Designed miniproteins, single chains, continued (5). Designs and how they scored, part 33

Each design is a single chain, and the fold is of that chain. pLDDT is the mean over its residues in the fold that is shown.

## One batch from the design tools (miniprotein)

Design m17126
Fold by ESMFold2-Fast:
Structure m17126 (fold): chain A 100 residues (1-100)
Amino acid sequence: SLAEWLKTEEALNQLVRPNEKLKALLEELGITSESVTVSELLTGIGAYLTKKGLVRDDEDPTLVDVSDSELGELLGVDELDIRDAIGILLALMKESTPVE
C-alpha cells in the first residue's frame, strides 16, 4: 500500500510535484522548486506550523488545531497529529504527483 511504501527510506527521497494549493503554502516558506522530496514536503509542513504559530492542544501537545488555516482546508482536517507522519504524508500525496 502507499502507507507501507511511505515507511521506507526510498519513499522519503522520492520527488513529488505539489499541486497549486500546496505549492502556494511551500512558497510562503521560501520553497519555490517545481519538485520536492517527500522528506522536504514533511519538513515544510513542520515549518508552516511554526511560521503560522498554530496552537497545540493543551491536553495533547502532539495535536495541532489547523481548522482556521490554509493547511487544514487543503488536507480537509481540523486537527493534525504531528506524530502521524505517515497520515500527514498520505494526505499530502493526494495534493501532489510523483516525478519519474
Scores: mean pLDDT 74

Design m17127
Fold by ESMFold2-Fast:
Structure m17127 (fold): chain A 78 residues (1-78)
Amino acid sequence: DEELRRLVETATKLAEEMVAAGVPRPDAIVGAVVAALRELGASREAIIKAGEAVREAVEKDPETSVEEAARIGLEAAK
């Protein structure tokens, strides 16, 4: 899926930058997926749904990868 691939690439770069800036990994993953969706043109409503779903996933499993978080966010954005 090209949308998922682009989202994962963008979110991974953003998450690494946020962690390097001192953001805790769970918050960095949520923020990175939200920012990546915004950069790729997602609607405000889709971004809110994705952010909520990714936050819930990371709270349940702090080891959630950026790829898995991006997949969850993209699914919730539909």
Scores: mean pLDDT 84

Design m17128
Fold by ESMFold2-Fast:
Structure m17128 (fold): chain A 95 residues (1-95)
Amino acid sequence: ELPLEEREREAREAIRAVRELIEEVREYIEKLERGEASEEDIRQAAATATAAEILAMAALELGRENPELRAEAERVLREARELADRFDKAAEELK
């Protein structure tokens, strides 16, 4: 296992990366809602949303012994899941 300090550093980096991925998915959703999204944009949004959720789960495991990091990872995981649901609904409305 990684030393605690390294796990906490990796958890902080993962949380930061999840926030960036969340913002990227939001941009794709806005493009989709404007009717400007290509099939490639839809595929990229789905892949990015999945990556955000997986990375947030990894951050939870890495930060499991630090209550502050665990709480932050739980927040970004919840946000990533809510955003994935919003994307799915927006994509279905195009049918």
Scores: mean pLDDT 83

Design m17129
Fold by ESMFold2-Fast:
Structure m17129 (fold): chain A 82 residues (1-82)
Amino acid sequence: MEERLDELAKRWVENPPTDEEVRRIAKELTLEQINALARRIIRISDEKYPENITSEQLGRTIGLVLRLIGAYIEVEIEEKKK
């Protein structure tokens, strides 16, 4: 699983995912794995822009993490209703 999360984080940092992909992954992962993926996204973004991360780049990274967490919350609410 760790390798899959690292590969996924790298792919998403390089090519922003669609909402459909984010939702699909959120349905497959546990909360612990969502947190692990979010941390990897942050780490890889930091590695890519270590010296001079711009507010725009930081905003993109935060936005991606928030989209992932939001999708997970939505999936949990929907599954709890069923």
Scores: mean pLDDT 75

Design m17130
Fold by ESMFold2-Fast:
Structure m17130 (fold): chain A 76 residues (1-76)
Amino acid sequence: HMEEAEELIRKARELIEQAKTAIDNGDVKAALDLINEIREIVEKLRSLGHTEAAEELQKEIDELVKKAQEVLNKKS
């Protein structure tokens, strides 16, 4: 299961960078869709017992959600 966890972490990091780019472009819908994919990876990591990695990724998700909400509020 270690190799599976490493692959999941790699994919989550790639999705985080894509979500940051979507937020920078003002594409909040794309950013939220990407955030939901990262959340699925976090839950899978938790189920595999990789709690520390899941918590680090959850912190990144929380920051992305905050930034996406700020972009939405600015356009309102």
Scores: mean pLDDT 83

Design m17131
Fold by ESMFold2-Fast:
Parts: C-alpha cells; sequence; structure tokens
Structure m17131 (fold): chain A 64 residues (1-64)
C-alpha cells in the first residue's frame, strides 16, 4: 500500500545516505578528499529525493 511504499522509500533513502556517509568518512581517512566530498553530495541528494517522494506519497494517501 501507499503507507508501506512511503516507509520503504524513507528507510531505503536513509540507509543509502548512511552508506554514502560512511564511505565518505573512509575516503577522507585515506586522504581522498575529492571522492569523500562527492559521496557527501550523493548523500544529500538521496535524502532530498527521498523526502520529496515521501511527501508525494503522503499527499496521495490523504486523498485515497
Amino acid sequence: GLKKSAESVKANGEGLAKVYEEKARELEKQGDLQKSQQYLQRKEQVLKDGEFSVKSIEELEKKR
């Protein structure tokens, strides 16, 4: 259902964002600051995309 879809999108987005954050931290410790920054940007984008998707699903759920 839509509620489960919204929950899955949020959980998957947050999980992926944490993976990117950990990868960025590892790269920073290795001295690869440019790749670390790229993963931090990917994290931010995933969180924003996930929030937008959840909001869209929530609006559909309210009307149906």
Scores: mean pLDDT 76

Design m17132
Fold by ESMFold2-Fast:
Structure m17132 (fold): chain A 67 residues (1-67)
Amino acid sequence: SALERALRGVEAQAEKLADKMTPEERERIQRLVEEARRHLANGDYTAARKALLEAGELVSEILSRLE
């Protein structure tokens, strides 16, 4: 599904950026990914989308700092 693909994308990008993140950024992204995974497992697709969007925004902020 699109949400599963988005979750995998966020996880892959976060892993690639692990050494470029602060501990706080890593923890926040990990919490949001876990939250999205939990919501997907429970069929709460709206909450899963919200968590993935927030995680994606954080990843984008980190990437923008590195450019």
Scores: mean pLDDT 84

Design m17133
Fold by ESMFold2-Fast:
Structure m17133 (fold): chain A 80 residues (1-80)
Amino acid sequence: MDLELLKELVKLLKELEEKGKIEVKQDGNTLTVTFLKDVEAGYKLMVLLTEAEAAGNVKVEVDGNTLTVTFAHDPKSLGL
């Protein structure tokens, strides 16, 4: 289900931020994600982001080690 994929994505983003592997800045429904370390965790995040974009749940733009992710739904409304 699209909603479950989005919930897993938000959980992974929170886990990676708490572990200091990414930096996340939020502006409304847009998240700017900067990769700081751990390329394997970054790869898993990119796979989930690609699946979520294909499902129409997010739009992803890549610039170097920074991702801009625009959510179709407010991630906070998912309780994650």
Scores: mean pLDDT 69

Design m17134
Fold by ESMFold2-Fast:
Structure m17134 (fold): chain A 58 residues (1-58)
Amino acid sequence: TDDEKQKQYLIQSAQRLRQSVDEARESAAESDPDMAERLRQSADGLDQRAQQLEDQAK
């Protein structure tokens, strides 16, 4: 059904965002404090977006 396809798409999109979060947090660990703060804020935003997509898939 279209609902199943949409749920699968949302799950896959969330997975991709989770990967981007991990990469941003790894980059933050290797960055200057000011850049690290910006990267962590960006990662937190992506993490929230991934959670929203996962909630929509339920």
Scores: mean pLDDT 84

Design m17135
Fold by ESMFold2-Fast:
Structure m17135 (fold): chain A 84 residues (1-84)
Amino acid sequence: AIEIPGVRDAELARSAVNPVSGARIELYTGVDEEGRPVLAVVRTAPDGRYGVDVYRAPSREAVERAAAGGDAPLTFASRAFGTL
């Protein structure tokens, strides 16, 4: 399981794996430490190294729309790196 810094109640909304490279992209919905809706985009390399981009959304509906691949106004909040 992946712990996402600054994101609580993270739920996997969408994932895709490149079958050639083995790289994985996962979209998580959740809330930040202040209870604001966020979208986390996790990109994991086959060696377990990952990067996380966290975006703030104006509403839960907006974050769910963005996680489904729709248009939503997102604000970049943070980036982190780690290893599984």
Scores: mean pLDDT 79

Design m17136
Fold by ESMFold2-Fast:
Structure m17136 (fold): chain A 88 residues (1-88)
Amino acid sequence: AKKEKEEKGKKILELNEKLLSKLDELMEREKISPDEVQSLLDKISDVMSKLKTLEELEKFTEEVLKALDKGFEEAKNLIDSELEKLKS
């Protein structure tokens, strides 16, 4: 139990670092406001809090990172879709 909790925590930190780095790049390229970035981060945190397994968390973050490679709007649409699925 303790080891699993520590591994999950480390993975979440790693994924968040990758996410923040990608968002910084997109702010420069697409002229995204800090408020829009913060809104997206809040939604990502909401999805992550509702995911039950480390595997689901990894998959979600990989999909978000791939969407961010395509653009901010693509990532926003993906996250909004995931939030709608979790409202059930």
Scores: mean pLDDT 75

Design m17137
Fold by ESMFold2-Fast:
Structure m17137 (fold): chain A 77 residues (1-77)
Amino acid sequence: SALEERNRRLAAELAAYAAKNNRPDIRSIRQYADALLEKLIAERGLSEEELKKIREQIAAQLQKLREVEKIPQELLD
């Protein structure tokens, strides 16, 4: 679906951001993700349910990064 395509794009842009900035801290990645979410809202007019799903996916990706890269718990609120 179009939303799944948007979610894949978000994941790809987060990965590109991390690569470009030589592994920025998780706080910076989260701030970048929030900016991308606002852009998606402006482009498509997402419902609160759709926003919740996207935020859950971002949270899951941040937890996965923690498991791989030993990121401190305090950065993953």
Scores: mean pLDDT 60

Design m17138
Fold by ESMFold2-Fast:
Structure m17138 (fold): chain A 73 residues (1-73)
Amino acid sequence: MEEVEKKLKEVEKIAEETIEKIRAEKDEEKRLELARKATKEIFEITKDVKDSKAIAKAVGQILRIVGEVLDVE
């Protein structure tokens, strides 16, 4: 439980920091690189997570990052 909670906090922090950087970045290519890097880091952090609710939360954070890059609803 504790390890999963720590990983989710790391995922949330990565997503929040990445979204702020994407919003501040004017270069589309750099925004894509920020999203790609964050998605890879989240994937690596959650590789050992087997809790379906925790996985769903991590996927939700990835979708938030993708949404910011694409500027889609």
Scores: mean pLDDT 79

Design m17139
Fold by ESMFold2-Fast:
Structure m17139 (fold): chain A 94 residues (1-94)
Amino acid sequence: VKELADAEIEKFIEKLKEDPESVLKTFALTLKTEGGRIALSMLLSAASKETRERLADAIAENATPELIEVLKKALENAPTPTLKDFLETVLSKV
């Protein structure tokens, strides 16, 4: 359901703009777990390309050196092509 996935991601982007430090810490913890990577992969796969691109831009804009290392490790362990492409897109913008 594209509309529900897009809405969930837009909500995340709004929270990220309000409190980037807390939101990025939670995001990093999610990426460090196999279950978190799978859940994010499923959410991204259900989302529109435009929404994935906006999320990538928002994360890249607020990325810390610590988050970049977490993103690189998550890329090595990406369970789906969608998550891999997303993480590569974020890393290309930092």
Scores: mean pLDDT 83

Design m17140
Fold by ESMFold2-Fast:
Structure m17140 (fold): chain A 84 residues (1-84)
Amino acid sequence: GVAEVTAAVRKALEEARPTLEALAEALAADPSLIAPAEAALEPAREAFRQALEALAAGDVERAKALALEAVRLLERAARAFLAS
């Protein structure tokens, strides 16, 4: 259910925390980076929307897989953004 998906996403976000904190610090230091960062994070947002749709349909396994993919896309985008 929602609790299982939430627990899996929380664990994945904890693993991504150092990268996400570095991104947050970069955005705080230079607000002009916010719009480019938002554009880079769009694939992660779309994957998360699909996860919510799967969860609403009762497909917990698909929702969990899509939510974890959203976190992976988020971390990948954040790493790529910080390296550019």
Scores: mean pLDDT 81

Design m17141
Fold by ESMFold2-Fast:
Structure m17141 (fold): chain A 85 residues (1-85)
Amino acid sequence: MKVEGILTSPNGSEEKVIVELTDESLEIYTLDGHKIISGKRVSDTTFDVYDEILQKKGTAVIDEEKKTITITFPELKITLTIKLL
């Protein structure tokens, strides 16, 4: 599945991203095609993710009913939210 989403940063800034979801992986790209987050599926709703820019590990959780992805980076104490369009 490849869909557009709106990424909301901790400071409230929003940007449009491309989300690619497969049975094995989660990848998030800028509209220009640069990969910003890569992830590996660990359960039906959860991925182990890596931020390519910040170079930090995190966890992504998908809520299919709300069409949202919540990404948490514990070392940075930040949470990102993506609304799937």
Scores: mean pLDDT 83

Design m17142
Fold by ESMFold2-Fast:
Structure m17142 (fold): chain A 72 residues (1-72)
Amino acid sequence: LSDRRRELALRHAEEVARRMGAVRVELLREEDNVLTFLLTRADGEQQRVSIDADEVYEAELRRRQEELARRL
């Protein structure tokens, strides 16, 4: 897994955590291109989220293309 893909996956996990109201994000497992995070809510509830780093990277490339098109 590349540092760039890992960074994007972590940022995505943090964004998901903020949307869900989670106060803590922990990386539990890194297997191939899939990163599994543990999200902890303010009430102590925990949820596991698996993120495919390749999918996040491809989504980022598409988002950049769309942003460039919008700025035309």
Scores: mean pLDDT 78

Design m17143
Fold by ESMFold2-Fast:
Structure m17143 (fold): chain A 102 residues (1-102)
Amino acid sequence: SEREKFRKEVDELIEKLAEAVKNGDYKTAAENLKRLFDLLERHMASFEEIEDVFKKIAEKLGISEEEVRKLYNEYLRGVFLGLSDEEIIDRIAERLKEILEK
């Protein structure tokens, strides 16, 4: 089912994100976060599905759901401003580093 595919893709992206963070590779972490946020938009994820994904990211990275929401807002701002994929990734990477190196 489409929902089963969505859940599998979410879980795979969160694992890749967590591994990149473990390695201090914030660019690769941001690339996987952007792919995950792109997936939420393509799937037309409900508010409840988005909140569930944010909770999973927060638990896996050891950060707050509020900090995940800040990363998503950075993504949305980049999309709204018409930034390139690379520019969006760089902005997410900078924000993620600030959150995790605090």
Scores: mean pLDDT 87

Design m17144
Fold by ESMFold2-Fast:
Structure m17144 (fold): chain A 57 residues (1-57)
Amino acid sequence: MVDDHLARLRRERGRVDGEIARLRGKPSLSPDDRARLDDLERRRDTLDGMIATIEAG
């Protein structure tokens, strides 16, 4: 059902947001942390798009 998929996407977005916040909270980032942060930010944007599409439909 669409509602189950939406709930899963929102939960995934919450986890991604939490990890982004944790990485941004560090006093300094390693190159690996920066790469992970970039990947997480792109993933968040993808999830936001998917959620918006489902909410609009």
Scores: mean pLDDT 82

Design m17145
Fold by ESMFold2-Fast:
Formats: structure tokens, C-alpha cells, sequence
Structure m17145 (fold): chain A 65 residues (1-65)
């Protein structure tokens, strides 16, 4: 769920594993965007921008090791 994804991203930021990489995918599985986020505000902004581009599914990964 998106709620779970946001919690994972926030946890990584709290652990100093910032920035996190957020990727959004449309219903067909096509990548619609990739954003770096180092704060809760940046996470929300990334999700909002990708949703405007048709993203329905998101992934969060560490950008550092």
C-alpha cells in the first residue's frame, strides 16, 4: 500500500539513508517518473507529481549502497 511505502521511505530517511529514490509506474507498468527525496515533504511532492503523470504504483529504494 502507499501508506506502507511512505512509512518505509520515512524510516530510511530517519536512519540517515538519504536521499531515497522513489519511482512511479502507471497501470501498464511503465515508468512515469524517478525522484530523489530527503524529507517527508519531498516524498509527498514526488508522489503527487508522479500521480499527475498517471502513476498508480510506487517503489522506494536507497540511493546509497
Amino acid sequence: SEDFLIRVAERLIEEGKTPVVIRGYDRQGNLVGTYLAGSREEIRKALEEMRKKGATTFSVTRSDR
Scores: mean pLDDT 76

Design m17146
Fold by ESMFold2-Fast:
Structure m17146 (fold): chain A 74 residues (1-74)
Amino acid sequence: EREEYAKKARENIKRLLELGEKDEENKEAYIATAEGLLDSLEKAMKGGASVEEIRKLEEEAEKKYKEAEELVKK
């Protein structure tokens, strides 16, 4: 369950990185956001965070991806 939410979070983080590579104007911001989310997720997983905490990180990653997608569409 924790691992499943972590996997979904990592998938959304990868999508955010892919969007950043396509948007030269916002690339640095997208990469920084994705790296920050990944670092937070890995620290939470190593620290024994609850399923609820990992789920919140997955929701945050999805939210950031959707925000980036809207900006790319302009």
Scores: mean pLDDT 77

Design m17147
Fold by ESMFold2-Fast:
Order: structure tokens, then sequence, then C-alpha cells
Structure m17147 (fold): chain A 81 residues (1-81)
């Protein structure tokens, strides 16, 4: 029960950092920041969930990076005023 809550909390924390990067950085800098955040996410998940298999953590991180990059590529423009 706690493991899923811990994972969701960490993922939500890093999702906020991705949003900040997308708002403040250009596309190429945001891509680099997402990759750096992916490394930090992997380390954080290993620290908080040490019993979780490395392959599971790797899969979660790869999926997270893929989704973050897809959102960046979509180029969500703010709706017209």
Amino acid sequence: MTDNEIAQKILNEFAKKVKEAMLTLDKEEAKKKIEELGKELRERLQEELPHMPESVIESMVETWIRIAKQELEKGVKPPPA
C-alpha cells in the first residue's frame, strides 16, 4: 500500500519540475532537463523503494521520460485569450 503512494508522490513531484522546465526553458534545454530529472527520479525511486527490482524502476523511469518528452513535443500552446 505505502509503496504505490510513495511512487505516486515522487512521480507527482517530478511532474511539477517538468512543467516548470517546459514553462521557463526552450525546447532543447527542456529536453536536457527532462533527461536530468529522469536520472534524479531513478535515484529517488531506488532510495525510497529499495526492495523494488531495478528492472521495474528502469521501466517506470523510461515510461515517465517518454511521456514527458511527448508532452513537450505536442507543444501545448496556451489557448487564445
Scores: mean pLDDT 76

Design m17148
Fold by ESMFold2-Fast:
Structure m17148 (fold): chain A 83 residues (1-83)
Amino acid sequence: SIPMTEEEKKTIKFVAYALRAIGEIIDGYIKAKQTGDESYLEEGLKKAREILDEALKEGYITPEQRERFLADLEKAYEELKKK
């Protein structure tokens, strides 16, 4: 097996949480488009925030990283809501 460093493990965890958060926005967007109900996109953003809060609590991301990711997700939410 290929050995992993502690830095590599933290990076993988960071990427996993980021992808989970993005996935909730995408899922919410798809459901909003399929149903015509924007509340699914809002629920996706809410779940994404909860995932980032979990990652921060577990020490996989920093407060600065959480703030930056949340800002990017909120910007994506606003742009998708206009579509």
Scores: mean pLDDT 83

Design m17149
Fold by ESMFold2-Fast:
Structure m17149 (fold): chain A 94 residues (1-94)
Amino acid sequence: SAAALAAAKRTVATARALAIHAIEEGEDPVAAMRKAADLLLTELARLLSPATLAEVRAVWDEAIARVEGASPEEAKAILEETAARVEAILDRTG
């Protein structure tokens, strides 16, 4: 539904903002992304099919691997790209 899609997109925006804030506050990027993943996947599990949720999880897990050893600036760029990729999945499947 349009309401479920809007709720899913708000969840992505919230997870992105939490991870960016944590990175800017000096938290480890992997730890920041994992905290955001817990929020993101818990909320999206209520809104998405299992197949779409699995696609979102795969994209976010790939991003967690990419931010390992990244600078804060690189990690924020990867996170912004990842949020856009998740939104594209939601637009395609929702």
Scores: mean pLDDT 87

Design m17150
Fold by ESMFold2-Fast:
Structure m17150 (fold): chain A 97 residues (1-97)
Amino acid sequence: EEEERLEKAIEEVRKLAEEYGLDQSTIDTVERIIRRAAELGKLDLGVELAKASIEYTKAIRDGDLEKAREIFEKAQPLIDEYRAAVRKAAAEGGLRS
């Protein structure tokens, strides 16, 4: 279930970035966000962050700074949640060793 959802999510955001004509570095970044979030049990959060990153990058490329700011502000709670999840995983250092 998780693995199938992860693969589908990555494919969907890659297609969105490619349709927008974004650089490979952006595609690589959003894939990394989704994969890391999935490892933390937060796949849906990772997908939302990836989509926000794609929309933000497109807005910056198009010179729409007002839209870019709006996307960034809307994404702040998601970024904070992701950072908290990463910090919690790091604090649980005995989890894997």
Scores: mean pLDDT 80

Design m17151
Fold by ESMFold2-Fast:
Structure m17151 (fold): chain A 89 residues (1-89)
Amino acid sequence: VPASFLILAEKGEEAIKKANELLEKNRDKLSEEVIEKVNKTIQELKDFINRLLNQDPSLANLAHQTLLEEAKKLIEEPLKILEEAIKKA
């Protein structure tokens, strides 16, 4: 597995851990709709990490910049949703 893929997978796993910690701490303050949306983004990030670690051809054939942009979006999304929802609660 390329070092860049391992680094992205590690960042993704850290984001999932942080998102789950925020969900547990703030569950009573979050709507069911927000919880479902966050769980969906966590699942999409898990699927992306799995594709990176398995060297999925669809990811291996992407330009490096495109891969980084896609990874950034997936990593940031669950935390962004949670932080915005918690601030409004």
Scores: mean pLDDT 81

Design m17152
Fold by ESMFold2-Fast:
Structure m17152 (fold): chain A 104 residues (1-104)
Amino acid sequence: EEEILKLAEDFVERARKNVEKARQALENGDYETAIEYAEKAIKSADMAAGLSTRLVPEAFRIAAEAYRILAEAYRKMGNDEQAEKFEKLAEHYRKLAEEAERFL
């Protein structure tokens, strides 16, 4: 319904804003802040995907970008194990977005 789609769109907007904040923090060397906003972006993207099949490709693309930011932040902090895990998650969500786009 239109009401659910609007709520899902609001979560996509929140996810995008959080990715932008995470990217800015990463560029400034504020790795802990980058991680916080990337995690918020992933949560918002997940909620959007759960509410609207139409927004699944966009939500998963945002999640993939947020996971890439997490991977870079952890690598800059010297945590290669966490960086590798988040790099794999970023690739997973990128593939999920491509697959979802083919079937919409």
Scores: mean pLDDT 89

Design m17153
Fold by ESMFold2-Fast:
Parts: C-alpha cells; sequence; structure tokens
Structure m17153 (fold): chain A 97 residues (1-97)
C-alpha cells in the first residue's frame, strides 16, 4: 500500500541519516556521501531484477537513503551532491506512483 511504502521510506531515511552521520564523523562527509550514494544505487539496481512487491519495497528504501544523503550533503555544503541525490529520489518516487 502507499502508506506501507511511505513508512518504509521514512524508516530508511531515519536509519540512513544515523548511519551516514556516524560515517561522516569517522571518515569525513565526502566519504559518507560516496558510500551512501553507492548503497542507494545498489538498492535501485537490485530492485530492477526483483519481483514487483520486492521491487517497490527496495525502491522505497532507496528513496529514503537518497534523501538522507541529500540532507547530509546540504549540512556540509556539498550542494551539487545534494541536488543529484534529491533528483534521484524524485525520479524513483515517480516510478512508485
Amino acid sequence: SDEELRRIEEESYRESTKWLEELAQKFGPEHAIAVGLAAADILYVAAQFSDEETRRRELARAVGLYRAVSDLAKKYGLEDFAKWAEERARRIEEELR
């Protein structure tokens, strides 16, 4: 359901935000953004080979993770990465509708 996908996106966003902040503290913000983008890309690519139900859930997780990457990038003044991650999340959200 749309409500279930929204909850998955919100949970992914919260968990990813915490994870990325820990990575940024240990390895720096650029490293955290690179790892976060790679992880979100892996979720998106894996979703393309999944059944419809699993695909929708993996895409919802990817949206949450891209949004977390965007917010981290904004926090550290890396605006180009923030815009790229936001655009990726937006396009995936359109695929889920």
Scores: mean pLDDT 88

Design m17154
Fold by ESMFold2-Fast:
Structure m17154 (fold): chain A 114 residues (1-114)
Amino acid sequence: SELVAARDEAARALEHLARAIRALEAGDTEEAIRHLERAIEAAERARDHALAALPEVPEEARAAVEALERAIEHAEKAKEAAEAGDLEEAIRHAREAAEALGEAIRHLDRGQAA
């Protein structure tokens, strides 16, 4: 189902984001940027699947899309900060992206339980 696909992609995004945060904390900017790029791609795929689920579970799918869009915006800002060498700002935005991804996953899980 589209909800399962969205949840799987959101979970992959969260895993890459966790790896990006660890790389940033270690000062490994190049590894962090690679993981942020993969997190953004996975979050974008999750958003597309959540959009496709709107006819089935409109409330939970819409909330998941909004949370995924916030996660993508913060992950993009984290990547921009990392590329600029601002590790503190990169970590801050990456953590905000992880929080938004967690919110998206909770909405997707509620949609599947309906």
Scores: mean pLDDT 91

Design m17155
Fold by ESMFold2-Fast:
Structure m17155 (fold): chain A 92 residues (1-92)
Amino acid sequence: DEELKRHQEEIAKLFAETMMEALERRVERARTRELSTDERLALVETAALASSMTELPEEHIRLAERLAEEAMPEASPAQQAILRSFLEALRQ
């Protein structure tokens, strides 16, 4: 059981690291150019997923919130509902 628990913790850490790497790549793109609405949605989604696995830097949370707000006027009603769900997850 302790060996299984250690393996579960190692897997969880690896997933968290993978999500953080994906988020960092998207954040770097946001710093270098203007993002499309789809790219803003993808960053907010990645941030919400990463926040469920590990603690995010405040800077990344603030960026995701800003990009969600910028995407909201151009998003469909369904996309707006999804964005609101991701923002709620980020604030937990």
Scores: mean pLDDT 80

Design m17156
Fold by ESMFold2-Fast:
Structure m17156 (fold): chain A 58 residues (1-58)
Amino acid sequence: AIKPKKDEELIEKLKKLRDDEEKKEELLIEHGFKNVLEILEEAGKYEEAEKLKKEIEK
């Protein structure tokens, strides 16, 4: 299925917000933690999903 536009935008936003933990948390609350992880996993960004999970869990 072709749904790359929305997922690509979210992934790009997460990349830009890596250095700003507060902005990252706001984005995750807005889109939902599980939804963000699912999008990254569906896009084959398993390393990015694991990194995000570790940063949230600390």
Scores: mean pLDDT 62

Design m17157
Fold by ESMFold2-Fast:
Structure m17157 (fold): chain A 116 residues (1-116)
Amino acid sequence: VEELRERLEEAAKRGDGVEVLELFRELAIALGLPEEAAELVVQAVLSTLAGDFETARKHLEKLVELGVISEETAEKIFEILKESLERLKADPSASVAEIALETLLKILELLLEEKK
């Protein structure tokens, strides 16, 4: 788990967004998230970075249907996603890979705190 986190941070520093997404999926699964839930989180972040909030919201609704998160947690995640896109638009020097990693880790924290 620690090795995956270190590899994630290094991938983000290199600007390797693809590796960040792949390693995040592995980390989330290793921490007990269902594989489908990890994939939905990745897709929600990708949709947001593309400016597609409708598709991002659909992925969050699927997480609620799977019983992974509550509707209230889904709204919190959606706010995190909106803030991440606003940050990218406001700062042209910002690393997309680093913002994606920060966003993914914030979402993962909420998912892991969503009961047992």
Scores: mean pLDDT 79

Design m17158
Fold by ESMFold2-Fast:
Parts: sequence; C-alpha cells; structure tokens
Structure m17158 (fold): chain A 73 residues (1-73)
Amino acid sequence: MKYIEEGKKYRERGSDLLHRGDLVGAAEEFERASEYYRKAAEESKDPEESKKLQELADTFERASRSLRRLAEG
C-alpha cells in the first residue's frame, strides 16, 4: 500500500511538471513513480494487482524515456 501511495505522489508531481513544460523534471518524477509501482507489484499478494502495477511501472518508465528524448530532440 505505501509503495502505491508513493507511486501516485511521484506521478502527480510528474504531471504537474509536465503541465508547466518541464519535460526533464517530469521524466525524473515518472521514473520514480515507475520504481515505486514495481516495488508495489513485488510486495502484492494478488497476482492480478501485481500485473496491473507492473503495467503501470512499464507505462511510466516508457513515458519518462519519451519525455527525455523529446527534451533532447
């Protein structure tokens, strides 16, 4: 549960930074969100919840990579 809460917190920070046009800052926060969702998946006893958390982690990891690429050109 705690890791899901942290993941949401970093996701919200990333979204705020993205809204402000800070692509690199958003990428960093989404990378942290991905790390926490992976940890939440690892701690989950529910296989379906674990799979969804892994998918969230993958999503934010890809978003982070895309934002870094966009910021660099």
Scores: mean pLDDT 85

Design m17159
Fold by ESMFold2-Fast:
Structure m17159 (fold): chain A 105 residues (1-105)
Amino acid sequence: DKEKQIKLLEDIARSMVTLAYLYLEKEELIEQLKKIAEILVEELEKLGVERREAQKRALYLVVKTLREMGEEEEFIEEVARELGKHLGLEEEDLKEVLERVREEA
């Protein structure tokens, strides 16, 4: 089942984000999060997720995980901006993802 595979992939990616956050300094953390997001986008596309949606899902997963770990809003916004640029997301998609994460608090 494609939907089950997507969920398992996102659960694994969330674990990778969590480990990176626990063991890396802020500068190294952002670089590792970019790498995790890139891999997640590529694997989601292989499962048939459209590229823009895969990019939004990857950003959402990273930002939501950092928020759940108690990270400060200022750093979360910095991470979202850096990852969005790296993945090629439009400003409107970045704002949509950040608003969604805030609403689910």
Scores: mean pLDDT 87

